# Designed miniproteins, single chains: the designs that were tried, part 77

Each design is a single chain, and the fold is of that chain. pLDDT is the mean over its residues in the fold that is shown.

## One batch from the design tools (miniprotein)

Design m2822
Fold by ESMFold2-Fast:
Structure m2822 (fold): chain A 73 residues (1-73)
Amino acid sequence: MEAEKLAEEGKKAEKEGDYETAGRYYEEAGRLYLEAGDHERAARYYALGSKAYFKAGDDERAERLAAEAERAA
């Protein structure tokens, strides 16, 4: 699945310490899972994206994705 591929790219970026890139990949994966009706995976990847953006110092995007994770669940 495209969403699965984006999730794996996010994990790779996170392992490399590129939290900004990891956040973007996790956010896109969450969006695609939400569009597919997979609310549990959407919530999971939005939460991972939120954590990644927080580590990147982007509190605004982190808080937005945390809210999206709660909404998707």
Scores: mean pLDDT 86

Design m2823
Fold by ESMFold2-Fast:
Structure m2823 (fold): chain A 57 residues (1-57)
Amino acid sequence: MAPVTATAEEVAPGVYRVTTDDGREFLVSGGVPSPETLAKMAAKGLEEGRARRQARA
């Protein structure tokens, strides 16, 4: 299966705007992680969100 793709752009110190290939946008804050790390976290977050829906709480 193909991995999800995401891009990250710093919009303010410690705040990044992440856009996924699915067209989703969200803000990430909490320090100054690298754009590479943010992209990986976004991809992992999407996969985790999907798994959470299937597994539920």
Scores: mean pLDDT 63

Design m2824
Fold by ESMFold2-Fast:
Structure m2824 (fold): chain A 70 residues (1-70)
Amino acid sequence: MEEIEKRLNYVIKKAKEQLEKAKSVEEVQKVIDELEEALKFAKEVGASEKIIKELENLLEEAKKKLSQLE
């Protein structure tokens, strides 16, 4: 379980960096797709509520950024 959370934390960190650097709809959509897959995986494996909420919050931020670019 801890190793899975370590990996999910790494995905969260990378997604945050990618989202900050994303300047196009296509780049933001890629981050959204990665976060949706990570969230699906986190729920399937029973990751901690903290990890699930962090992924959900980051996905919401990515969707807001996408709306601003459209």
Scores: mean pLDDT 81

Design m2825
Fold by ESMFold2-Fast:
Structure m2825 (fold): chain A 70 residues (1-70)
Amino acid sequence: SLEELREELRRLSFEEAGLTLELMLLYEEAKIAGKYTPEQQERIEELDRRIAELTRRERELQAEIRELLA
């Protein structure tokens, strides 16, 4: 249903926000230290992949919602 799609979109948006915050903190830590550790780089790449997947799913849900409202 439209309501279920909107609820899923909200849930995914909150998950993405949490991962984005973690990514921002890792960038800030690296900036303060003046370098990225291999562990930080691996985690950043993992977060980037996860955020990209969530963003893709959110766009798909937004398209489904728009189609139902058209």
Scores: mean pLDDT 86

Design m2826
Fold by ESMFold2-Fast:
Structure m2826 (fold): chain A 55 residues (1-55)
Amino acid sequence: MEMSEEQKKLAEEAVKNAKKVMETLSEEDRAVLIRLLEHEAKKHGLDVEEILKKL
């Protein structure tokens, strides 16, 4: 899927926000969020490794 610069920026913002939210989540919810981020990143052609490094 072709990703615009705007969409890429929104995805990066979502990852940063997820990192903050994970501090308040249970271990189970945190694992679910990480899986969702990996799945969305692959759907949009984002580099999963870069996203995980930011978490």
Scores: mean pLDDT 70

Design m2827
Fold by ESMFold2-Fast:
Structure m2827 (fold): chain A 56 residues (1-56)
Amino acid sequence: LLERARRLAKKLRESPDPTDQAKARTLEGLLSHIEKGIRKDASEKAAKRLVKEIEK
């Protein structure tokens, strides 16, 4: 999950679409929370959902 989410966030950040850039910021925030242990389970669930929504 973490590696896929990081790659996806990088790809979205490079997109000229403001919606993609907003999704990248949200995903980066969730990844930061996971790394810092802030609400890790909730952050991982939210990241999983966002990754699925972006991928399909």
Scores: mean pLDDT 76

Design m2828
Fold by ESMFold2-Fast:
Order: sequence, then structure tokens, then C-alpha cells
Structure m2828 (fold): chain A 67 residues (1-67)
Amino acid sequence: MDLSSERGRAEVEIEALVIAGAVYAALKDYEGAIEYYRRAAELARRAGDEEAAREAEERVEELERKL
């Protein structure tokens, strides 16, 4: 596994953003949830984590259907 400081920080930040998005979605704050998932997807793409980016984008699409 690549344990560089930059990679480790990105993974933690992505996870925190996904958790924040999930919390806002559970509160039915879909606009807030979308903002956090979009940030997670963008950071995941910058970090090369295509799987995390895809998951975050799918969450955005699901929530946008509720707006």
C-alpha cells in the first residue's frame, strides 16, 4: 500500500466528506449532502481513487432526483 502523507490525508478527507454527505442526506438536507458528495468526488478524482469518485457521484445523482 502507498502510505505517503498526501495519499493518507486525501483518503481521510474523502471519507470525512462522504460521512458528512450521508449525515446531511439522513437529515433530508439534500442540498448540503450534494455539496459534500461533490467535494468528495472531486478530491477522489484528484487522488486517483476512481471507485470513491464513482460512489460519490452516484450519491449526487440520487439526491439530485429529490430536488
Scores: mean pLDDT 79

Design m2829
Fold by ESMFold2-Fast:
Structure m2829 (fold): chain A 68 residues (1-68)
Amino acid sequence: SGIALLSDPNPQVRAYAARELGRRGTPEDIAALIRALSDPSPLVREAAAEALREVGGPETEAALRAAE
């Protein structure tokens, strides 16, 4: 699944996975994206933040503020 790709050693693959999860926006995808905001790669953190902005909602807004 796309969530498994967030554990890939390649940050390009993890960033791609984050964007794809944002398009689906299921509760489990949102939880995985919130976790990805703490990824060691700034590329992945930015992709997760963009995906969460696309999903929207109070839970994603709180996570994005915390990631600042």
Scores: mean pLDDT 81

Design m2830
Fold by ESMFold2-Fast:
Structure m2830 (fold): chain A 87 residues (1-87)
Amino acid sequence: ARKLLEEARKLLEEARKILEEMKKTEDPEEVEKLAKEAKELLDKAIKLAREAMKVSEGEELLRAIALILDAIGLKYELDLLVEKKKK
């Protein structure tokens, strides 16, 4: 369980780094490419966190839920940034 959450957290941090890179990028095609890469990392993080939830209880379960919510929020921010950069 803990190992799954640690892996998911690393993927979430990689996706956050890509989001920051997207903010510095002016080319809409490059922004869309970066968004796809970040979404793939976030989908993998959500999958790992869901697997962790099945075998976790107490604080570890709450951490898994929080990580899934953070990942969903970050996917939403990626979509908003892609739209903003196209305009």
Scores: mean pLDDT 82

Design m2831
Fold by ESMFold2-Fast:
Structure m2831 (fold): chain A 98 residues (1-98)
Amino acid sequence: SALEEIEKLIKEIEEKIEELEKQGEEKRPEVIALLVKLTALKQIKKLVEEGKELTEKGLELLRVANFAELLALITVMKEGWEIEDSGAALADAVVKRM
């Protein structure tokens, strides 16, 4: 189910990028931000496919997270850390291990 939700989110973002690209150069900063987020989401998908755990809270974060939060999640997944809380706990976990 986690893998299916990630694939669905990737498709939604790819479709949004295509629609924004049709609107011209004024949407370029939003397109770049979405491309960066898409790259992070594809890395998270690869980690899940390789057997890294993504909690229900982590999966919920994928829908609302900015790029920095997604990078923090990737780091946590690679290290195998458990995330008990969303947002601040993710940031704190990354900072504590740096």
Scores: mean pLDDT 74

Design m2832
Fold by ESMFold2-Fast:
Structure m2832 (fold): chain A 64 residues (1-64)
Amino acid sequence: MLSEEKQREIGEELIRLVREDGLSLMEAADIVAEKYGVSRRAVLEAAQRVAAERGEELPGLTPV
C-alpha cells in the first residue's frame, strides 16, 4: 500500500488538475499515475479518499 503521505500527494494533485487545469478525471488520473509510478486505480482511490475527507465531490468519486 502507498504511504498516507503519498496518498495525500496523489489525491491532491489529481484534484488540482481536474479543478484548476480543467482536465477530465481520466486524463488527470493518467498523468498522476505516470508521475508517481502507480496504477490509475490507485490514483482514483487516493483522490476519492481526499475528496471524502474534504466533503467535496468529484465526478465518479462519491461512493463514500
Scores: mean pLDDT 73

Design m2833
Fold by ESMFold2-Fast:
Structure m2833 (fold): chain A 68 residues (1-68)
Amino acid sequence: SIADLIEELAEVARHEPLEVFLERLREAAKELGVSVGVLGEAVFIYLRNPEMSPEEAFALAKERVAAL
């Protein structure tokens, strides 16, 4: 699920260098057919808001991208 993916990418972001995170992010987005920008924003929101669910973080990320 997208929620599980956000949790996995958040863990990579916490423990790996930025370059490793970006590589995983691009691969995951390509495999699932989602926007790299939206997925990256969702992971960032989730990391900054630990009380927020991954689904809520993804919804907020989509809203922000749609507002552009």
Scores: mean pLDDT 82

Design m2834
Fold by ESMFold2-Fast:
Structure m2834 (fold): chain A 96 residues (1-96)
Amino acid sequence: MIDEKEVLSALALMYAALGRIAMEKGDYETALELFVKAAELAIESGDPETARYILEVAAEVYEKMGKTELAQRLREAAGDPEKAIEAAREFIKEVK
């Protein structure tokens, strides 16, 4: 059987890559929407390492937007795999 959780992690990383492209073009709103989708997929996958990566790239967007305190919070959460999935849930609520 195809590992459904591995597929979800791969999709999360694809959305994160699209979000980075949007961020590099200065489209921070689109980048955040793509990172929300990536975070939702990372949570569904249950993979803390995927969630940590999504939080790191989301922190870069907040930093570019001048939201330094939000960026710092996401980086701290990304440093702790046990907190990463819960921090991804909070990130989704914050953007929505």
Scores: mean pLDDT 82

Design m2835
Fold by ESMFold2-Fast:
Structure m2835 (fold): chain A 60 residues (1-60)
Amino acid sequence: ELTEEQLKELAEKLGVTPEQVAGAVEAIRTAGEELGKALMKKELNLSDEQLDLLLEEVAK
C-alpha cells in the first residue's frame, strides 16, 4: 500500500490526481501485472515511461 504522501508525489510526477494513482495501483493488484498495466495505460493515458515510474515506486 502506498501512503497518501507517496500517492501525491507520484500523481505530481505523472500529471494525474492521487485518486487516479490509487485506482491504477488497485487495478494492478486485482488484475495482475500485465493486465493492470494495460488497464492503467488505457484509463489514465499514461506513456510507457510514466507507467514504468509508477511500477518502480509501487515495487519499493
Scores: mean pLDDT 71

Design m2836
Fold by ESMFold2-Fast:
Structure m2836 (fold): chain A 68 residues (1-68)
Amino acid sequence: GAYKTLEEHIDAIVRRIRRLVEEGRLSPEQARAVAEELETAMRSEGVPQELIDYFREEMERLLREAEE
């Protein structure tokens, strides 16, 4: 369904950001800025709050791992 398709898109975005951070192409600070912009865009596009929260949690996990 549409919800699963959106979740798969979020997973793909998170995976791409993770690769860029791991490759040193994106700093943790830049990744936070990108995540904030994407969260704002998702909210404006009417993405369900549950999926926005899922994205936020996945990004915070990624950034926590990158800072350790």
Scores: mean pLDDT 82

Design m2838
Fold by ESMFold2-Fast:
Structure m2838 (fold): chain A 60 residues (1-60)
Amino acid sequence: MQKDIEVSEKKRREYRERLRKAARDGIDALGPSPEVQQGRDLLDEIEKREEAAEEKLKAS
């Protein structure tokens, strides 16, 4: 992993949150379908992984 950017971890959190909001809105725009539901479930999973990954990186 490369950390050669002047972006703090806190800023990365903000950008990630914005991207997820945009992704959820985009999925919602596709309409109610099984694939859309799967996408929403995946976004929830990604959010959980993000929290776990941050702890893992700091601890490990």
Scores: mean pLDDT 69

Design m2839
Fold by ESMFold2-Fast:
Structure m2839 (fold): chain A 61 residues (1-61)
Amino acid sequence: DELERLAEEIVEEIKRLRKEGKSLSEIAKEIAKKLGISQSTARRLITASKEQIVEFLRRNA
């Protein structure tokens, strides 16, 4: 499933940015820009499970 793979890539990207010392706000900004979504939505995805991210992508909300 392409969406499951994309969600996994997003989770790994968030994990990598956290290891690099990025703040939650900086990670949210990066994810928001990459996905074309609001920073508030990206902030929710940063704390979401992989399954919740898959659901978000499938809904294209």
Scores: mean pLDDT 78

Design m2840
Fold by ESMFold2-Fast:
Structure m2840 (fold): chain A 101 residues (1-101)
Amino acid sequence: LTPVELAKYYLEKGDEVNALVFLYAAIRLAPQSGLEGAEEAVKAADILESMGNKKLAARAYTVAGEAYDQAGDREKAISAYQKALELDPNNERAKALLERL
């Protein structure tokens, strides 16, 4: 059972506080979980965006991009950084990381 699956479970019950705990867990675990961690961070970002939390969603996409880049998937890294900048154009980290690819 992944942190994103747990977050979805709590959102279905209307428990946004516990859902956010597990979405943060998905973001924090992404760098140590390879491609699967990157994919979980993207799923967490999509849920955060649907909740209206654009800044945290942009952070999740930035972390997903870093995890994809570390795993050697440059195309998915670029896509994730671009999505982060769409949600938060002032995200200097995503901009700097995208410019270095």
Scores: mean pLDDT 86

Design m2841
Fold by ESMFold2-Fast:
Order: C-alpha cells, then sequence, then structure tokens
Structure m2841 (fold): chain A 58 residues (1-58)
C-alpha cells in the first residue's frame, strides 16, 4: 500500500534526512496525496515504528 511504501522510505533514508517532498517524489505521488493518508512527517515515522512492532509480535 502507499502507507507502507511511505513508511519504508522514511525508515530507509532516516527521519532527519527525509522531507514529505522527498517521500512523494520517491513514490511518484503528490504531497497532497501523502497528506490524505498522514497528517505530518512524524505521523509517517510513527506508522513505520508501528509496522516494526507488528513484525516483532509475530
Amino acid sequence: SLREKAAKVIEENGFENTSIADIAKTLGVSQATLYRHFSSKEHIYAYAQYLKYLEEKK
């Protein structure tokens, strides 16, 4: 999904080194499309941490 792909981009490149524009460009979507799924860059990062938690729980 777009949400999982965005989470992987911010995790791979690092929170400090990645902007919403960088994520949008990497995924081939608009920043507006990302903002429909996430309120902020911090929200994308939190979702990435949540996905890691789910992997560890299995």
Scores: mean pLDDT 80

Design m2842
Fold by ESMFold2-Fast:
Structure m2842 (fold): chain A 95 residues (1-95)
Amino acid sequence: SPVDVMQQQIDRMVDMIRSMVDQMDPSVVDSQVQQVRDYGQQMIDAVRNGDYGRARNYMVSMVRVVRNMAVRTNDQQTMDRVRQIQGQMSDAINQ
C-alpha cells in the first residue's frame, strides 16, 4: 500500500541518519531520528486524512533533515539516496 511504501522510506531515512553516528555526536543523531519519525508520522496521518498537500510538506521537512546532515558530513552517497527516496515517497503520495 502507499502507507507501507512511506513507512519503508521513513525507516530507510532513519537508517541513513543512524549510519552517520561515526561522523556526528550521538545526541544529534538521536534528535534527528526523532524529527524524521515525527515528520514521517505526520505525513502518514495527512495521507490517511486525504490531505495530500500537508503530506507533501511533511515529506519535504523530513527529507530536509537527512539532506542537511548528508551535506554537513559530505556524504554524496546519502545525498543521492535521499533524492531517490523523495521521488518514491512523492509518487506514493500522488499515486
Scores: mean pLDDT 81

Design m2843
Fold by ESMFold2-Fast:
Structure m2843 (fold): chain A 58 residues (1-58)
Amino acid sequence: DLRDRAGEIVRKNGYKNTSLKDIAEALGISVATLHRHFRSKEEIYAYAQYKEYKEKQA
């Protein structure tokens, strides 16, 4: 669920225009907490792409 919200933020705002701090602030968590779920901003972006793929199956 938190991963889904993070991916949606990156998807809406764009990879280039979104920082880990922006994502954490939008979710109401710390950057450290965000890092517990994702290792990098690239991983969040990859998850957003994966979610789009999964939505095609639903």
Scores: mean pLDDT 76

Design m2844
Fold by ESMFold2-Fast:
Structure m2844 (fold): chain A 61 residues (1-61)
Amino acid sequence: SKVEGLERAKKAAETLKAMGYDDELVVRAAQVMARHFGVEIEADNLEEALKKLDEEIEKLR
C-alpha cells in the first residue's frame, strides 16, 4: 500500500543515515522512494524531509 511504501522509505532513509551516508544522498533516496508511491517531498535538509514524510504517512492513516 501507499502508507507501507512511505514507511519503508522512511526506514530506508534512517538506515542509510545510520550507515554513514551524507544527508544529501539520504534526502535524495527518500524523495525517489516517495515519488514511486506518488508523493513529492521537497526539503532542504534531512530533518525536513523526514518531517514531511511523517506528515504524508499520518494523512494516510
Scores: mean pLDDT 83

Design m2845
Fold by ESMFold2-Fast:
Structure m2845 (fold): chain A 70 residues (1-70)
Amino acid sequence: AWREALERALEAARAGDAEAAVRHLTEAGIYLSLEDPERAKALAPALREAARAAQAGDFETAVRILEEIL
């Protein structure tokens, strides 16, 4: 489920693991597009921002965004 993938992304971001965070965010996006296309479109900007923050090492921002979604 997409929620479970986002929870794993949140755990990775809290651990400072950018690769794992981005992987799980990508999984969440795929599950969302299959399960709830409207929600996928609505959440796409936030998921992109969370991925960019994690890749930049800004795990505080990534965690905040993911907590707002969950």
Scores: mean pLDDT 85

Design m2846
Fold by ESMFold2-Fast:
Structure m2846 (fold): chain A 88 residues (1-88)
Amino acid sequence: MDELLEPNEKLKNILEEMDVTEKTLTLGEIYDKLIKWAKSLRLQNPEDPNIYDLSGTPLGEIFGVDEIDASDKEKIKELILKVSKVVK
């Protein structure tokens, strides 16, 4: 069941760069927008297209990590939930 999440202000700023105007999004919508954002900045590892280098980026600072693996959906879910509020 898709929970609605309210991103914190820092994460919302990144989502607004991807033309997100909604106050709340599903986890899947946030994931899809963040992967598109990372691809737009050419952060994808050329040898492994699932690995994104977040070092020195606002998203890396927000998540507290230098890289993400797009195939590890559970880890990315954990990172998004730490910086978002579940809408009741």
Scores: mean pLDDT 81

Design m2847
Fold by ESMFold2-Fast:
Structure m2847 (fold): chain A 60 residues (1-60)
Amino acid sequence: MSEEEVLAAGEKLPPELRAAIERTVQALKDAGLPITESDVLAAAKALGEEAYRQAREALA
């Protein structure tokens, strides 16, 4: 998925979850790796089941 799609979805989320997603996107960019939905959702899930649900709904 694109960086723009992920960051736009993140704008709808709480600041803590948005910051975690932005950090993950930046880490993938710095490593030259593609941004995948599974990586973004894994970062959200690390913050808890509620964060995972919010991220999944924002990306849908």
Scores: mean pLDDT 78

Design m2848
Fold by ESMFold2-Fast:
Structure m2848 (fold): chain A 74 residues (1-74)
Amino acid sequence: MKEKRRKAAVLLAAGDIYEVAAEISDPETARRDLQAARQLYEEALKIFKESGDEEGAKLAEQHLARVQARLAAL
């Protein structure tokens, strides 16, 4: 259980890095980076839900909402 939770945390961190990279990229590169972040957050959310980590799941859902809003603004 703890190792899966650690993997989910690493996936969230990786998604955050892609979101930061998207801030200073051209729109096409930013779209790809944000799509990568979305996939990472979706995998993290699945792991948190499977592990019963309600706080982690809520954080992943917040990150997904943010990245979806950014993609819609491109």
Scores: mean pLDDT 85

Design m2849
Fold by ESMFold2-Fast:
Structure m2849 (fold): chain A 81 residues (1-81)
Amino acid sequence: MSPEAVELSLKYGPEFAKLGREFVEAAENGDKEKADELIKKISDLAREYARGVTDPAEREAALAAIDSAEKQLKVIADELS
């Protein structure tokens, strides 16, 4: 693993863990509005992480994976309504 990848993981890992816990809590409470807001925050943070990727092909692949993950999280949030 490159030093840059390790630094990005250490920088963003705790924030993703926090947002993930908040998303689970919102889902358990049936709070669709909060779940939708957290999906946006998680996706925005993930896109900031991806913009730190210096290789254009890897950056595009990461952004595409984030778009896919965001759609999957929205499906879960829709189950709360």
Scores: mean pLDDT 75

Design m2850
Fold by ESMFold2-Fast:
Structure m2850 (fold): chain A 101 residues (1-101)
Amino acid sequence: SMEEERNEKAKEYLAKGRKYFDEEKYEEAIEYFEKAYELSVDDELKMLALVNLGLAYDALGKLEEAREKFREALELAEKANAPEEVIRLIRGLLEDTESRL
């Protein structure tokens, strides 16, 4: 289906973003994570894209943008009833970023 095709392409963009992130090419990583978010159909993949956006913004020292992405990820994780470990991880990332603002 078109939804399955969009979700698969979102996963591909997420993987490309992560590759750029690992190479410390954070601006390129952000472009691919944004594309992944836009194409994501399921909440888990959207949440994962938001977490990776937050991490990439944080790596660039863009702490306000990182905080906003982690807040969005946390809201989505709580709404989707994500596992407590995932919610705690995102909350920890948010708190760490806010402590450096």
Scores: mean pLDDT 89

Design m2851
Fold by ESMFold2-Fast:
Structure m2851 (fold): chain A 97 residues (1-97)
Amino acid sequence: GEAVEAALEAARAAAEAAKAAETAEAAAVGAAAAIAAIGVAAGAEYSPDASEEAKRRAGEAAREGARRAKAAETPLEAGRAAAEGAGRAGAALEEGR
């Protein structure tokens, strides 16, 4: 659904940031954000007890994270933005249980 698609967009943005990273720290943050976003996407797909409202909020949070990651001036900032979006999406799914 929309939450899965948004989380995958956030994961893609974080993965791109990791590949563009000029330092090991920035690459690690981007990779961690991509893994977190994938986890949120899997959770949305396999959490039948999450409400449709919670899934919608998760999708919004993931999309906002992806948007901020694309707007970031550095790979480190992009990775952090994607990770924050993924975290908020996961929290929305948990709140909706």
Scores: mean pLDDT 67

Design m2852
Fold by ESMFold2-Fast:
Structure m2852 (fold): chain A 56 residues (1-56)
Amino acid sequence: MKAKAVKNYTARGPGELTLNKGDIIEVLKQIDDRWYLVEKDGVLGLVPKSVVEIIE
């Protein structure tokens, strides 16, 4: 499932991914009510749900 970053996000801890606004990423799993597990260019990591919009 594809998502687009709606804002910039800087990783704040291990296992998080940095996103630039407009990045297209693959959502693999919702971890909880706050976090997605995503893939960007072959790298897996966590991003807040609030910084991405599901597009596919």
Scores: mean pLDDT 84

Design m2854
Fold by ESMFold2-Fast:
Structure m2854 (fold): chain A 58 residues (1-58)
Amino acid sequence: SREQRIEDLMKYGNLSKEKAEKILEAEERLRKIYSDPSVTREEFLAEKKKILEEIEKL
């Protein structure tokens, strides 16, 4: 479940709840982009880079 994933990220990743929730949101965004056949690999990689940079600033 979503709740279990947040708990696992906090417990095993030593992450705060806020950061764990942002990582889950990022994973959901990346899954949507990855499953969209109109999105190119280059666009996916660019969006992934932006999302990872946002997470690292938390």
Scores: mean pLDDT 77

Design m2855
Fold by ESMFold2-Fast:
Structure m2855 (fold): chain A 67 residues (1-67)
Amino acid sequence: MTEQRQQKVLMVADVLEQEGRTEEAKRLRELAKTDPDRATELAGDQMGTLSPEAQQRLIARVGAFDR
């Protein structure tokens, strides 16, 4: 897992926590440390379950990180 990929997974976890999905955010952060490939897949799945507002926040964070 690259540092950049890990950081993006953690951004998804942060957005989940902001939505009140604290347990899911915690699991994703744990997986990012122990099983990066699984964490990446889980982050992708969870992105699809975010509210439109949360998805917009995530896109903005990722865009700022990639500059």
Scores: mean pLDDT 77

Design m2856
Fold by ESMFold2-Fast:
Structure m2856 (fold): chain A 82 residues (1-82)
Amino acid sequence: EVLDLGGIKGVRLYIATEDPEKVKKEVEEAAKSAGLKVLGVTYLPVPESEEEAQKLLEELKPLAEKLKKEGIAVIAPIEAKP
């Protein structure tokens, strides 16, 4: 599929979940299995609502588009508090 033509060589993680260590480990293992290097991890405050989680994702979109042009995928596991 055409999505693989992005020339992605690495990933950056932006984590905002109640269990950041578990999510980090799962994403790092998946990236390594796909032959991708984890270039950096940023821990963000866990959103208190679904609306805050959506806003955080929207704020990351311009950064994700810029990094994609450099061959870097942004992975943003963001989950609101239950």
Scores: mean pLDDT 76

Design m2857
Fold by ESMFold2-Fast:
Structure m2857 (fold): chain A 62 residues (1-62)
Amino acid sequence: SMFKKFDTDGDGVITAEELKKFLESQGLHPSDAFVQRLVKAIDRDGSGVIDRDEFEQMMSGL
């Protein structure tokens, strides 16, 4: 549901590019640096992408 909305390619991870595309679809114009910082805030292990497990654990904490 929520994860699939961010994971537009269905590859099982959310990249900075996918997050940027989602934000642009909401009428926002984020910089690449801003999007990378958002990914880093969610990405607990520093892989540069958000795994489904990381995403769901973050959402569970909200």
Scores: mean pLDDT 68

Design m2858
Fold by ESMFold2-Fast:
Structure m2858 (fold): chain A 55 residues (1-55)
Amino acid sequence: SMSRRIRESLYRTLSSLLPDSRAREVSERVSELVSQGKYDEAIQLVNDAIEESQE
């Protein structure tokens, strides 16, 4: 499914930037938001995670 592909792709990307537990949490939550049509919230969560990685 598109949601599964998004989760897998995001986890792979975020795992290079964040601790594994956080990368998994963020990718799962984004996947859930996308499945619910909450695209703005999903985009915001990804942006927040990327900013978090730049500390």
Scores: mean pLDDT 79

